# Designs tried in a protein design run: designed miniproteins, single chains. Part 32

Each design is a single chain, and the fold is of that chain. pLDDT is the mean over its residues in the fold that is shown.

## One batch from the design tools (miniprotein)

Design m1048
Fold by ESMFold2-Fast:
Structure m1048 (fold): chain A 77 residues (1-77)
Amino acid sequence: APAQSALDRQLLAAARAGDLARVRELLAQGADPTALDEHGYSPHDLAVMAGHDEVAALLEEAARARGLTPGVGLPPP
């Protein structure tokens, strides 16, 4: 499903940009690390596709800490 809140949309954008500090801030505000964009990509998928390994690791840890599995969207090209 597409991201449902402004926090979720901002988390997707921050993950794609590799902005670690903003990802931490948005997760602290309750952004969903399993939210999907309009193409079916999670913040973790976007961070991996962009090569932001530290952001990807943080998002995976945040999902695990909440008892969630990171969202799995479409495979990267």
Scores: mean pLDDT 75

Design m1049
Fold by ESMFold2-Fast:
Structure m1049 (fold): chain A 125 residues (1-125)
Amino acid sequence: RLEELLKRGADVNYANPESGGTPLHSAAYAGDLEGVKLLLEAGADVNAADNDGNTPLHLAARNGHLEIAKLLLEAGADVNAANTVDGDTPLLLAVKNGHDEVAELLLKAGADPNAKDKNGFTALD
């Protein structure tokens, strides 16, 4: 289905008018590993931000999708991007949601463990 949409000239970076989310946001949120690969090969913006300031890496980290987080980081995802709603980085979302393997991956990729959300929470808390 996604392959057919891309073959028909669908804009790989189109933003949903309600959420600001791109197809890459949806694939990262859903754990669709093949969809993420296809979208990145098609030129998806790995650092696109939705209306909450979430990048695809934020959504993969929040939901514990380790292999997707690896692909996004390899594609140049900003490991320290903060969303606008809470000031959460991908590392903070991984820690808050109990995804230890994703948190370890993000730390190895250069995530700042001292980054604070709007409430002063850090990955060390």
Scores: mean pLDDT 85

Design m1050
Fold by ESMFold2-Fast:
Formats: sequence, C-alpha cells, structure tokens
Structure m1050 (fold): chain A 62 residues (1-62)
Amino acid sequence: KIYKAIAAEDFTAKTADELSFKKGEELLVYPERKGDKVLATSLKTGKTGWVPISKLKDIEEI
C-alpha cells in the first residue's frame, strides 16, 4: 500500500540511507517502517530513503 505525502519542513539526511528534502516536496511513502521513520521516494529527484514521519503532512492513499 503506497501513500503520497508533502514535506512539512526541510530535512537533511544524516546517513546514506536517509533522504534529504525541502518543505513542500511531494513524496511517495511505502508501508515499510524503521522506528519513527518511513521509506519514501522523492518525486522531484527520484531518490529513495528513510524519512522521519514527523516531517510529513497531507498523507493520502494512492
């Protein structure tokens, strides 16, 4: 099950498996979780990585 979400604020990756993004970017969110993080793909860059769920808003199923 895949979701679409909007970045609520900027985030800079601290590790190679995390995804950096800017406020307002659209992300595809996958059902995989790692603690407080979810796996996501940036629709702007096509890159995939872990993102904090607290940095996302307007999460909707697609």
Scores: mean pLDDT 83

Design m1051
Fold by ESMFold2-Fast:
Structure m1051 (fold): chain A 91 residues (1-91)
Amino acid sequence: SGFTPLHLAARAGDAATVERLLAEGADVNHASDVKGDTPLHLAARAGHAEVVRILLRHGADVDAQGEGGTTPLDLAIAAGHDEVVAILEEA
């Protein structure tokens, strides 16, 4: 656990809720208590390209490391989300 509302919206691909939470002052780089996963990790793993772009525009750390040094890019590659991989490689 330790997921914020922003983590849950990012995992769900809910771009409208992501934008609203960020406008309300949600920490774009908040790391979860167990794996250190940020909202960007969850969006990348789920393949939500629009949410990935929104998080990056709001200052999401592309190099954020979870357990074992896992980055959002590592998760996108492992899941086969080619569009998200391209976005993160350009960031």
Scores: mean pLDDT 87

Design m1052
Fold by ESMFold2-Fast:
Structure m1052 (fold): chain A 60 residues (1-60)
Amino acid sequence: GPMEAIATESVETSHPSFLSFKVGDRLLILKEFSNGTVLAKNLKTGETGYVGKSKLEIVS
C-alpha cells in the first residue's frame, strides 16, 4: 500500500506544485522519484504536492 511518513520540519510555500506542512504532520507518499523528491498528500490539509524526501521520516 502507500507509504506513510511524518514531517521532520515545517515548510510553507505559495508554489502550487509544492506541499506545505508542519513538523509532525502525517503525509501519504503517492510516488517516489529517483532525484530524492516524492509526490505526497498531507493527511491533515488534504493537499497534494512535491516534497523533498529528506524532510520526511517514513513510518509504514
Scores: mean pLDDT 83

Design m1053
Fold by ESMFold2-Fast:
Structure m1053 (fold): chain A 80 residues (1-80)
Amino acid sequence: MRLRLVIGPQPEPVVDAIFEAGGRIVAVDGVPLNNPTKDEAIAALKASQTREVEVEIPSDAVEALAALPEVAHLEVLGDV
């Protein structure tokens, strides 16, 4: 499932949850990323002006991700 998130000032818990679920980060601030590592994704989000991230995750992981306090907004964009 493809999601758009707006993340709070501490991206680490959200990035960890995405990678643990077998997901990936596809874009930060609308800029596509090519298979970023956790550290690259965290660095991109900390440098981000909007803290908007697009991710692909398993549909069963969406509820757990949405429950994180660091996820300010979550929008479903479609199936992966």
Scores: mean pLDDT 80

Design m1054
Fold by ESMFold2-Fast:
Structure m1054 (fold): chain A 62 residues (1-62)
Amino acid sequence: MVGEVFEAIAPVPKAIPTFLELKVGELVEVLKVVNEDWVLARSLKTGEEGYVPKSYLRKVEI
């Protein structure tokens, strides 16, 4: 999971300053697995880093 690219399958709002804002279809690189529910990720579109729910991400195939 760390170092792999994932796609957002649900929108993530910028509700808290530490959250990464994502639209459906945006790609992120996972930097750290925080716990069973959350990862720290970087947006490939904006370069911003923040927390994302794991359930909102799917692994990009190839």
Scores: mean pLDDT 78

Design m1055
Fold by ESMFold2-Fast:
Structure m1055 (fold): chain A 71 residues (1-71)
Amino acid sequence: MSKSLTYELSVDGLKIVVSATEEDGVVTINIEVFDENGNLLWSGTGQTRGEVTEEHLQSIATVIRNALRER
């Protein structure tokens, strides 16, 4: 059975969307960053094994937010 989870963070005119989809024990994580006009600024994808929780997605969004602020 497929399992999916999404977390969205809006900060400093940016929208950060982190989603995770699990299929056959593999979790695919997608990260998308949009500007205030809805233009895609950055996207990334990764895979992991094991369970990903909403807290993990929140942590990823926070790391991306902090990285963007340091530019």
Scores: mean pLDDT 78

Design m1056
Fold by ESMFold2-Fast:
Structure m1056 (fold): chain A 60 residues (1-60)
Amino acid sequence: MKKKAVAVEDFEARTDKELSFKKGDELEILEEINDVAVLAKNLKTGKVGYVHKVYIEILE
């Protein structure tokens, strides 16, 4: 089951592996990597990358 998340802060990627997002952007969680990071898709931009969990709220 794919989870959704919402960005709670703005973040600009420093590498091609990280996902950029704005506060309020909807994300689709593709994979939970570990206790601090997920692989997600930004539904507004269509880009995929790693996200630190502290910048998002996972919707259950």
Scores: mean pLDDT 81

Design m1057
Fold by ESMFold2-Fast:
Structure m1057 (fold): chain A 58 residues (1-58)
Amino acid sequence: MQLARVTEDYEALNEEELSLKKGDIVEILKEIDEDYWYVKSLKTGKEGYVPKSYLELL
C-alpha cells in the first residue's frame, strides 16, 4: 500500500476531486497522469482526484 502525506490544504474544484487538510494521510490508488493521482483519505474513507503537487510520498 503506497501512502502519501498532504503537504497543504486542498479544496476540491469539482465533484470528482477530494478536499484534504495539511497532514492528512492518503492511500495512492492510481497514478492517472503526471499532474493528478486518484487517492483515498484514511481519515474519511472518501476517494477522489488530487494534484500530485499537494502530496509527499511516505
Scores: mean pLDDT 84

Design m1058
Fold by ESMFold2-Fast:
Structure m1058 (fold): chain A 160 residues (1-160)
Amino acid sequence: MNVEDINAQDIHGRTPLHIYAEAGDLEGAERLLKAGADVNAQDDHGRTPLHLAAEAGHLEVAKLLLKAGADVNAQDDYGRTPLHLAAEAGHLEVAKLLVEEYGADVNAQDDYGRTPLHLAAEAGHLEVAKFLLEKGADPNAKDDRGLTPLDLAKEKGIEL
């Protein structure tokens, strides 16, 4: 029996732990982590299993990965953190987990100068944007276009 390499990558650099994190398979992810899967493995886009769990809104998988020592502020090949992806996708309970329990940087900037608050405002996720403001996100931070989260919210007809 070949010991399947627990960190074997697919044609997209994804480990089995990425696939279970994206799918929300808590039992699959827990089994892999107990077997010594790399919690911070990166795919061909620099994304960790925590990025995929945060983008998909899989709260219990994100909580499992963070307890296993996932880097809460890991950056993908675009400078985006798990909090950027949770904010863009509108996953309020994942954004709360990342910030309140694990100390995610609410003012982290991607390679375009965008913060999680820019992405929440641009996507129209009002409850995530309010939560990020309550956690000290800068509403006047400027992206590389010179736009603020407030400018993006106004284009969507949202009051922040």
Scores: mean pLDDT 97

Design m1059
Fold by ESMFold2-Fast:
Formats: C-alpha cells, structure tokens, sequence
Structure m1059 (fold): chain A 64 residues (1-64)
C-alpha cells in the first residue's frame, strides 16, 4: 500500500520511481496514455491524477 499524504508526495514518489527505472518523462507519459505536460505537472504536485491514470502509473512503475 502507498502512504501518500498529498499531491506533492505522490508526484515526488512517481518521479523517483520513474528515475529508478531509467524512464524519461516522454516514455512514461506515452505508456500511460497521457501528455508529457500532464505527467510533468503530476510529478511536480501541481495536479492530482484521476484514479484510472494513477493506477496505470503505479502499475507501469512497479508500485502496485
């Protein structure tokens, strides 16, 4: 289970997991079916992903 206290914590964790797997923002965004701009904003904690997008990101990053 993820212990996420807010969008900034979520974004930071997603970015860290992406970096750990050697994925670019473009590659992860393409695989998740979102824009690079949207992923960048999520990783910065500017926006929270919807539940469907969140599940896809977590599965792609091996966090689910």
Amino acid sequence: ALDIDGPADLGARLREARDAQGLSQRELAERAGISVSTLSRIERGEVAPDGDTLVRLLELLGLL
Scores: mean pLDDT 79

Design m1060
Fold by ESMFold2-Fast:
Structure m1060 (fold): chain A 72 residues (1-72)
Amino acid sequence: MKKEEGEKLKKEGEELFKEGKYEEAVKKYEEALKLLGPNDVETLLNLAEALAALGKIEEAEEYFKKAMEVGS
């Protein structure tokens, strides 16, 4: 159940990102990360991309770094 809800939140975030609603996309990805686990590489990358789109480069770099560390 938690994984299915996390995947749904991830898809909602992707839809919001496509609409240019980057702040709302970030919130959905943060919720998805709580359900999928802190080391879900795909959600970390989606979060980093949305934060970069908002110009929050330092926060985006932190999530990219975390995704790379998990994928190593």
Scores: mean pLDDT 81

Design m1061
Fold by ESMFold2-Fast:
Structure m1061 (fold): chain A 115 residues (1-115)
Amino acid sequence: VVLDLSGQNLTSIPTDLPKSLEFLDLSDNNISGAIPASLGDLTNLRYLYLHNNNLSGAIPAELGNLTNLEILDLSNNNLSGAIPAELGNLTNLKVLDLSGNNLTGELPAELSNWS
């Protein structure tokens, strides 16, 4: 299941997302607030695009539950805090873009093979 809501002037992440979802694009919106931990319940996700929003707070460790994820793009937000070590559980991840945020510290050792 594919859901492309990019560029729709959304201010929040939808709460009615189906657990069968494999592709979610919410990029280029005005979404603010924190990434909800419940997003980690969408375990069929392969592609998650949240870039170019106003998302704040920390990256939730529950995103490490998305073990089918191949692309995670959280770039160009206001995310803060450290990158959670649980993202190292994303063993299928091919693309990780966390640029353009206020993240602190080093990339976790579990993700050290990502160059």
Scores: mean pLDDT 83

Design m1062
Fold by ESMFold2-Fast:
Structure m1062 (fold): chain A 80 residues (1-80)
Amino acid sequence: LEADEYGRTELHRAAEEGDKEKVEELLKKLLADPSLRHLINHQDKYGRTALHLALENGHLEIAEILLKAGADILAKDKDG
């Protein structure tokens, strides 16, 4: 997953936009490769993950999908 000028991956954008199909597509790719699973918790330049963007935009179904895939709610901007 390439990050844009704001540090946002395609997963960030799909979660922010509420694109469930794209989120599931990207998660399938990330989960198939153990070296890429860390990208589920990739943070933008503001310390936000795709899970944070889904929750902030009220996309609860996408947030549930991300949590099932291993998204960590305690990512950087929630760490102690």
Scores: mean pLDDT 75

Design m1063
Fold by ESMFold2-Fast:
Structure m1063 (fold): chain A 122 residues (1-122)
Amino acid sequence: AISDLGRKLLEAARAGQVDEVRILLANGADVNAQDASGNTPLHLAARGEVPISDDTRLEVVETLLKAGADVNAQDIYGRTPLHLAASRSGREEIVEELLKAGADVNAQDKGGATPFELAKDP
């Protein structure tokens, strides 16, 4: 079961709330907390479903990685944060940060796709 702090961290990372991410991590939120779909805070930051600036999203990604986020965590579909970042145009800086943190370019999702096989315009 996910903690209340873990749930709040997932929401803050998805929304690009950098200061809230920092506060929650300082209060002991699990940096690798997972939602019902297996998404970690790093997955949600890399996915970028909320329209925020790429600078803000990059800052959330960097904050989570410094806190010990598992760069190769897999959701219920076998997707890593790199799969989610590479699937969107304009995420080059986020892709670069994930690669610098040791993201596995050969990680396969449940369909056998690697991160860059999902990229339509990387």
Scores: mean pLDDT 83

Design m1064
Fold by ESMFold2-Fast:
Structure m1064 (fold): chain A 64 residues (1-64)
Amino acid sequence: GPLRYAKALEDYTAKTEGELSFKKGDILVVIDELDDEWWLAYSLTTGKGGLVPKSYIQELDSPP
């Protein structure tokens, strides 16, 4: 199926090894919606994956 994309609204610094650090404006691929607070994502900017706080990202309706 088509990839799901999200844009980082603010900078985030990972607090654990399972979390993903990103910068405002980074494009992420959403892999899984684990719960209402944390999603699993992959950064197209850094090539790394991890948990991202949903409140720091906005899902995109179309590819960037």
Scores: mean pLDDT 84

Design m1065
Fold by ESMFold2-Fast:
Structure m1065 (fold): chain A 93 residues (1-93)
Amino acid sequence: SQEDLNDELIDAIINGDEERARRLVEEGADVNVKDAAGNTPLHVIAKYGSGEQAVRNARLLLELGADPNAKDDEGKTWKDLAKEAGREDLLAI
């Protein structure tokens, strides 16, 4: 299903499996899928990601076509959330 493809994409990104992530996008996984609060995968990384893995995950999402200007239900972009979290490493992307 579309939800299964989207979930598998997030797993591939979290594990740093770039080849699997690219194939899942080619199969129709939505890199811009929104959760119930309007969070895209980029928003989730900004809120819950840690260390260099969050930087790698964000870069991979952007390479796969993630919209850096997508807004959550509060009107915030992922970089707005990164700024609130003090994530200077994510802001430098």
Scores: mean pLDDT 83

Design m1066
Fold by ESMFold2-Fast:
Structure m1066 (fold): chain A 57 residues (1-57)
Amino acid sequence: ATAAELEAAQRALRLSDPRAQAFALHTLGYSHQQIAERLGVSRGTVDRWIAAAEAAR
């Protein structure tokens, strides 16, 4: 990763909760496992976040 990529990632994490990022990735068709790998959390955590985000809509 470049310094620009790291800066963009840090900015995205600060401006958007990991739960919002998980839901966005889910909407793009990523599996819970891929989202968990991307965010550095367990698959069960991703499943719960996506369920909560869908319930909020």
Scores: mean pLDDT 70

Design m1067
Fold by ESMFold2-Fast:
Structure m1067 (fold): chain A 63 residues (1-63)
Amino acid sequence: SGLPVAVALKDYEAKTPGELSFKKGDRLVILEEVDDEWWLVYSLDTGKSGLVPKEYIEVVGTL
């Protein structure tokens, strides 16, 4: 099985250098579930990595 893939449910603007900005509909690969609120992801649409609030994304499958 590959890594989980999520889709952004809404736009998000990064508030710190460790966070990732994304747009609704962006495809994000889940690299690590850092805590109960923040996940480390890789964006398939921008090629960037960062922390995102998990409530803004929905896992839809795997790579």
Scores: mean pLDDT 87

Design m1068
Fold by ESMFold2-Fast:
Structure m1068 (fold): chain A 81 residues (1-81)
Amino acid sequence: KKKLEEIINKLAEALQNKKLSEEIKELMKKYYDESVEAVSLEELGDLVFLAKLYLEEGKLEEAEKLIKEAYSRLARRLEKE
């Protein structure tokens, strides 16, 4: 739970600064290794992957929206479970 939020926050922060660090990649890898919620990670991964593509294209606004949507989806799941 905390790790996924950490990854999203760091990605959103990187989007504002137009930088993606190796630390974010390591956090994502660690989260995939630690989590038993693989399905939730796949859904989040798709949104984060699209956000990275938009970031590379210079579409910061679209990338930020995807990150916020990923966070919102996770938050809704955490409330139900």
Scores: mean pLDDT 54

Design m1069
Fold by ESMFold2-Fast:
Structure m1069 (fold): chain A 104 residues (1-104)
Amino acid sequence: HIAAEGGHLDIVKFLIENGADVNAKKGDAGETPLYVAAEKGHLDVVKYLIENGADVNAKKTTFYGDDYPLITPLYVATRRGHVDVADYLEKKMKEEGFDFNPKL
């Protein structure tokens, strides 16, 4: 996911068009391209990935599995202060009907 981490939208497009799995999980933490792009604040890459079938709820797994707190692309973007990415992801999660705010 170096292209997603670096914000190289052109390289991300090339990889997806040449058969790369937009939802591919890599490493022990199960990081997806969407998660990495959201963590780094690359809004253009985030938008492209979502438009090409990326799972907006794709979680980074813990070393012991997907336990609380949920480490989602929205969560990591919010924690890193990437307001534009967080706002976009929240809007997309709401459009898909996901309840991502258990405090409401």
Scores: mean pLDDT 66

Design m1070
Fold by ESMFold2-Fast:
Structure m1070 (fold): chain A 99 residues (1-99)
Amino acid sequence: NADEEARKLMFEGLEALRNGDYEKAIELFKEAVEKATDPILKAEGYLLLGQAYLKAGRVDEAIEAFKKAIETAKKSPDKVLADYLIRQAEKLLKEAEEL
């Protein structure tokens, strides 16, 4: 299952992020986003990718990832989870744009 593989990659990316291996986290979250078919899972992947880019000092790429998280979440029929993710991504986007 592509979404199950995406979740595994997101978990591995979070471990890399905790260890300070930001470039490895970016690679893993990019793979997770490519594999994810569920718009919620894909939006979560973009949100994590943006956070990894910020940790790496790659602000422009982080801004692009957060914008993609918002647009991807909007495609979900799960309005409650979509609205939650959009709100989180908009907050992080604002913080990144102020850098």
Scores: mean pLDDT 90

Design m1071
Fold by ESMFold2-Fast:
Structure m1071 (fold): chain A 90 residues (1-90)
Amino acid sequence: EVEEIEKELERAKRLAPVIVEEAKEYIKNNPDEIVEELANAGESPYGQRLKEEAEELIAKYGKEEGLKKFVEKYAEELLKKAEEIAEEAK
């Protein structure tokens, strides 16, 4: 069922720009809520890494712009990991 994984990956690639655009609108309206969610996510090793990356971008670009750049980078990272998983499944 590798074909199903490839179809989901292609769907994710098509939807990723739309999701990122919606996330940027949400950040614009609710930046403090996103910062609070990221702070709570930092307890796991993966969550701590995401929090550190977001904090670095916020420090460089400001809260709204930093979070938007974080979402773009995170979406690219997720797609790359999904591609690696799909390739390993072959």
Scores: mean pLDDT 71

Design m1072
Fold by ESMFold2-Fast:
Structure m1072 (fold): chain A 76 residues (1-76)
Amino acid sequence: SLKGVTDFEAYKELFEKFDKDGDGTLSAEELKEFLESLGQKPTDEEVEEILKEFDSDGDGTLDFNEFTELVANRGL
């Protein structure tokens, strides 16, 4: 269960579960799968908007620190 997850270890396990390539970042596709696992149904456009908010340089991926900020900011 992802409900009530707030510590570093739990966020890291969650991140690693969706980081299918093991490269230490989440792509737009992996981020979409993460959000869908929480019962959300984001559009590709909504995922891109999230990436643009947390990745100002536009590399199209979220590292672990950006991922934890997203989860905290969105109340996930």
Scores: mean pLDDT 72

Design m1073
Fold by ESMFold2-Fast:
Structure m1073 (fold): chain A 98 residues (1-98)
Amino acid sequence: IFPSERFLDILTRMVHPKGMEPLTFPEFLRAFSEFDTDGNGYISAEELGTVMRSLGQNPTDEELDEMIREADIDGDGQVNFEEFLTMMSSPEIKQLFR
């Protein structure tokens, strides 16, 4: 999975919200890893929204749908958690965190 400019733009706005501390990359990965312990190995737009809200973010349903579509290789409306983490570990995304 290769992150698009649109995905990076959405994530940048979520990671560097005005009036809040920027998220660190380890904090972001920890939140996703903790979520998947009770999951089915996949992440939906609703589940992504729950994780993001736990990190103090408030993404729109449209932003969540866009993130899932960008990461969804097989078009089933869900993203494999391992594939999502692989995409999130790219240098382009890591540079968005402090």
Scores: mean pLDDT 65

Design m1074
Fold by ESMFold2-Fast:
Structure m1074 (fold): chain A 66 residues (1-66)
Amino acid sequence: SGIETAVATEDYEAKTADELSFKKGDELEVDMSKRVDAERVWAKSLKTGKEGYVPVSKLEFTGGEA
């Protein structure tokens, strides 16, 4: 519920401990119910298992529920 799989379209460097760093091509599970605003959402990296806020603009959603 509310979770979608996405692929990073660009590298991103976390600016704070609450943000998630990722590389282009990394897969993430995005919790659409935990959006902070239109640009920031909570996600979990499938590569590292870490969670944090990510910019939605750096993600390509690959489909519905994972």
Scores: mean pLDDT 78

Design m1075
Fold by ESMFold2-Fast:
Structure m1075 (fold): chain A 80 residues (1-80)
Amino acid sequence: LEADEEGRTPLHIAAREGKKEEVEELLKKILADPSLRHLINHKDKYGRTALHLALEEGHLEIAEILIKYGADILAKDKEG
């Protein structure tokens, strides 16, 4: 669940690639550990969350799952 050199977590990669099952498993792990919950809204080096990547790629079902699990749809608007 650690970020890569671009600040991308496994959640970013799974959301961008449309891997619904991986997104759900990662979110279950994040919710089970309170120290990891910040990863739901973690921003990459370009200021994008996993939710923003899902929306940019048109993965609407993944975007809905992320929102259900606490993704902040306003995060990009506040940070640019």
Scores: mean pLDDT 76

Design m1076
Fold by ESMFold2-Fast:
Structure m1076 (fold): chain A 93 residues (1-93)
Amino acid sequence: MLTEEQKKLLEEIFSLFDKDGDGYITPEELREFLKALGRDYTDEEVEALLKEIDKNGDGKITFDELIALLQRLGYDPFNKEDLEELIEKLKAA
C-alpha cells in the first residue's frame, strides 16, 4: 500500500513533469524526464516505453501509470529513499 508520505513524493515527481497541470505526462515531458535522469533515449525507445506503460493508448502517462514507469526504469515507488534520490536527481538537472 502507498503511504501518505510515498504518495506525496510521487505527486512531487509527477508535478515536476506535468508542467501545464493537465494531469498527464506527454511524450515530450517524458523525454525531458528521462534526460534529467541521465538516460539518453531515442524517439523510438520513448515510443516503445509509452506503449508498455500507456494502458489506454492515448499517448499520455497518468499518475497511476507513473508508478509502472518508475518500476520499468528500475526505481521502487514503494521505497522512500528511492523516491527521494529520484527527486534530488531531477532537481539537480
Scores: mean pLDDT 74

Design m1077
Fold by ESMFold2-Fast:
Structure m1077 (fold): chain A 80 residues (1-80)
Amino acid sequence: SEEAELKKELSELYERALEIREEAEKNGDEELAKKAEEIMEEISKLADEMDFNNMPVEEAKKKLEEIKKRLEELEEELKK
């Protein structure tokens, strides 16, 4: 289902956020690590909202794209 595909993508984004958090912690960048952790929390919350709150697929897609953009920004920040 489309919902299952979105959840798979969220799982992949969570893994990416975790990797950013780990690298930020290794570099001593506490602020970047916190930002990555916040994204991980938002992904978990979005997955729960899809399961339990009957979130429309279109709304979930928009939130997923926002999370993607924020992750890309953190990945760029990590390269500094």
Scores: mean pLDDT 83

Design m1078
Fold by ESMFold2-Fast:
Structure m1078 (fold): chain A 65 residues (1-65)
Amino acid sequence: ALAVGDTVVAVADFTGRTPDELSFRAGEELRVEEVVDADWVLARSLRTGETGLVPASHLQPASAG
């Protein structure tokens, strides 16, 4: 399961439909800022520094160390 502070990588492209949603492409790295529910997390793009809602199904842990 995803947790706050996790570094994750996108496994698929996603285009946000609202200003609250973050758009990204497969292979981009993100940091989980908040777990909103089972389907959505608030994440920060490590490429752009932008934050927004992203579907948890499009993310996988990049590395736990």
Scores: mean pLDDT 79

Design m1079
Fold by ESMFold2-Fast:
Structure m1079 (fold): chain A 106 residues (1-106)
Amino acid sequence: MGDLEALKERIANGYDINAANEKGFTDLHVAAALGHIELFYYLASKGADVDAKDTGGITPLHLAAVSPNEALKSQLEGSGLDLSLKDSEGLTAEEITKRLLAGEEI
């Protein structure tokens, strides 16, 4: 769960805001996929890389373009993002977003 206060405490204690899992997936990817707009902008303001690529070349912006948050999607309309990109599991940004919303870890 993206607890913003817990994440702020981790950042204050030296947490790497651009830390990625084994697939290259960062906290900014998760915030974008779940449509957590406040968390997304907070992470970006702290130096999170909006162009960070996972193992399939999927960025937080790809996930934001398919997120349930209409404001994030509207900002990315016409950005020319390739939403057909697949990660190491063969998942597209839309499929990753659906799995995260279902509570699955990526």
Scores: mean pLDDT 73

Design m1080
Fold by ESMFold2-Fast:
Structure m1080 (fold): chain A 71 residues (1-71)
Amino acid sequence: SLDEFKKRMIARLKQEADAVLAQITDPAEKAAFEAEMNAILEELAKEEDVAKQVGLILRAIGLIEDQRLKL
């Protein structure tokens, strides 16, 4: 189902975010990234509109990739 797909996507994004968090050495940068990722994932969990879900997923991917470039 679409709900199961969304749940799996949230779990995957959280796994990728946690892997990036483990690589951040600066405490302030780590806290900022964690807070922003948590906000996006909480918003995604509540979102029922598929187009908005896609936008949130792309925003999460962009944040993860941007942080990876800084490692």
Scores: mean pLDDT 86

Design m1081
Fold by ESMFold2-Fast:
Structure m1081 (fold): chain A 94 residues (1-94)
Amino acid sequence: AASAAKKEAIELNNEGNYLYLTGKLDEALEKYQKALEIYQKLGDKEGQAASLNNIGNVLQAQGKLDEAIEAYQKALEIDPSFAEARKNLALALQ
């Protein structure tokens, strides 16, 4: 079950990435949120941080800057070494 759930979360993030790149922002957000829920149930901190960073990217693209900042901050609370989330937060605060 755990192995299958992790595979599902990875596929959801991949689908979200495709939807984000094609401008389907609401659909991308839904996929990333589903991936986050699975990673939370698994206790997978790396997957949680990555999904939160992806959620932040969608929110920023939608012009929801305050919500994007909150998502990046949550990713960094889980993984303080997450360079991409730190970079994204710094850019959002400018």
Scores: mean pLDDT 90

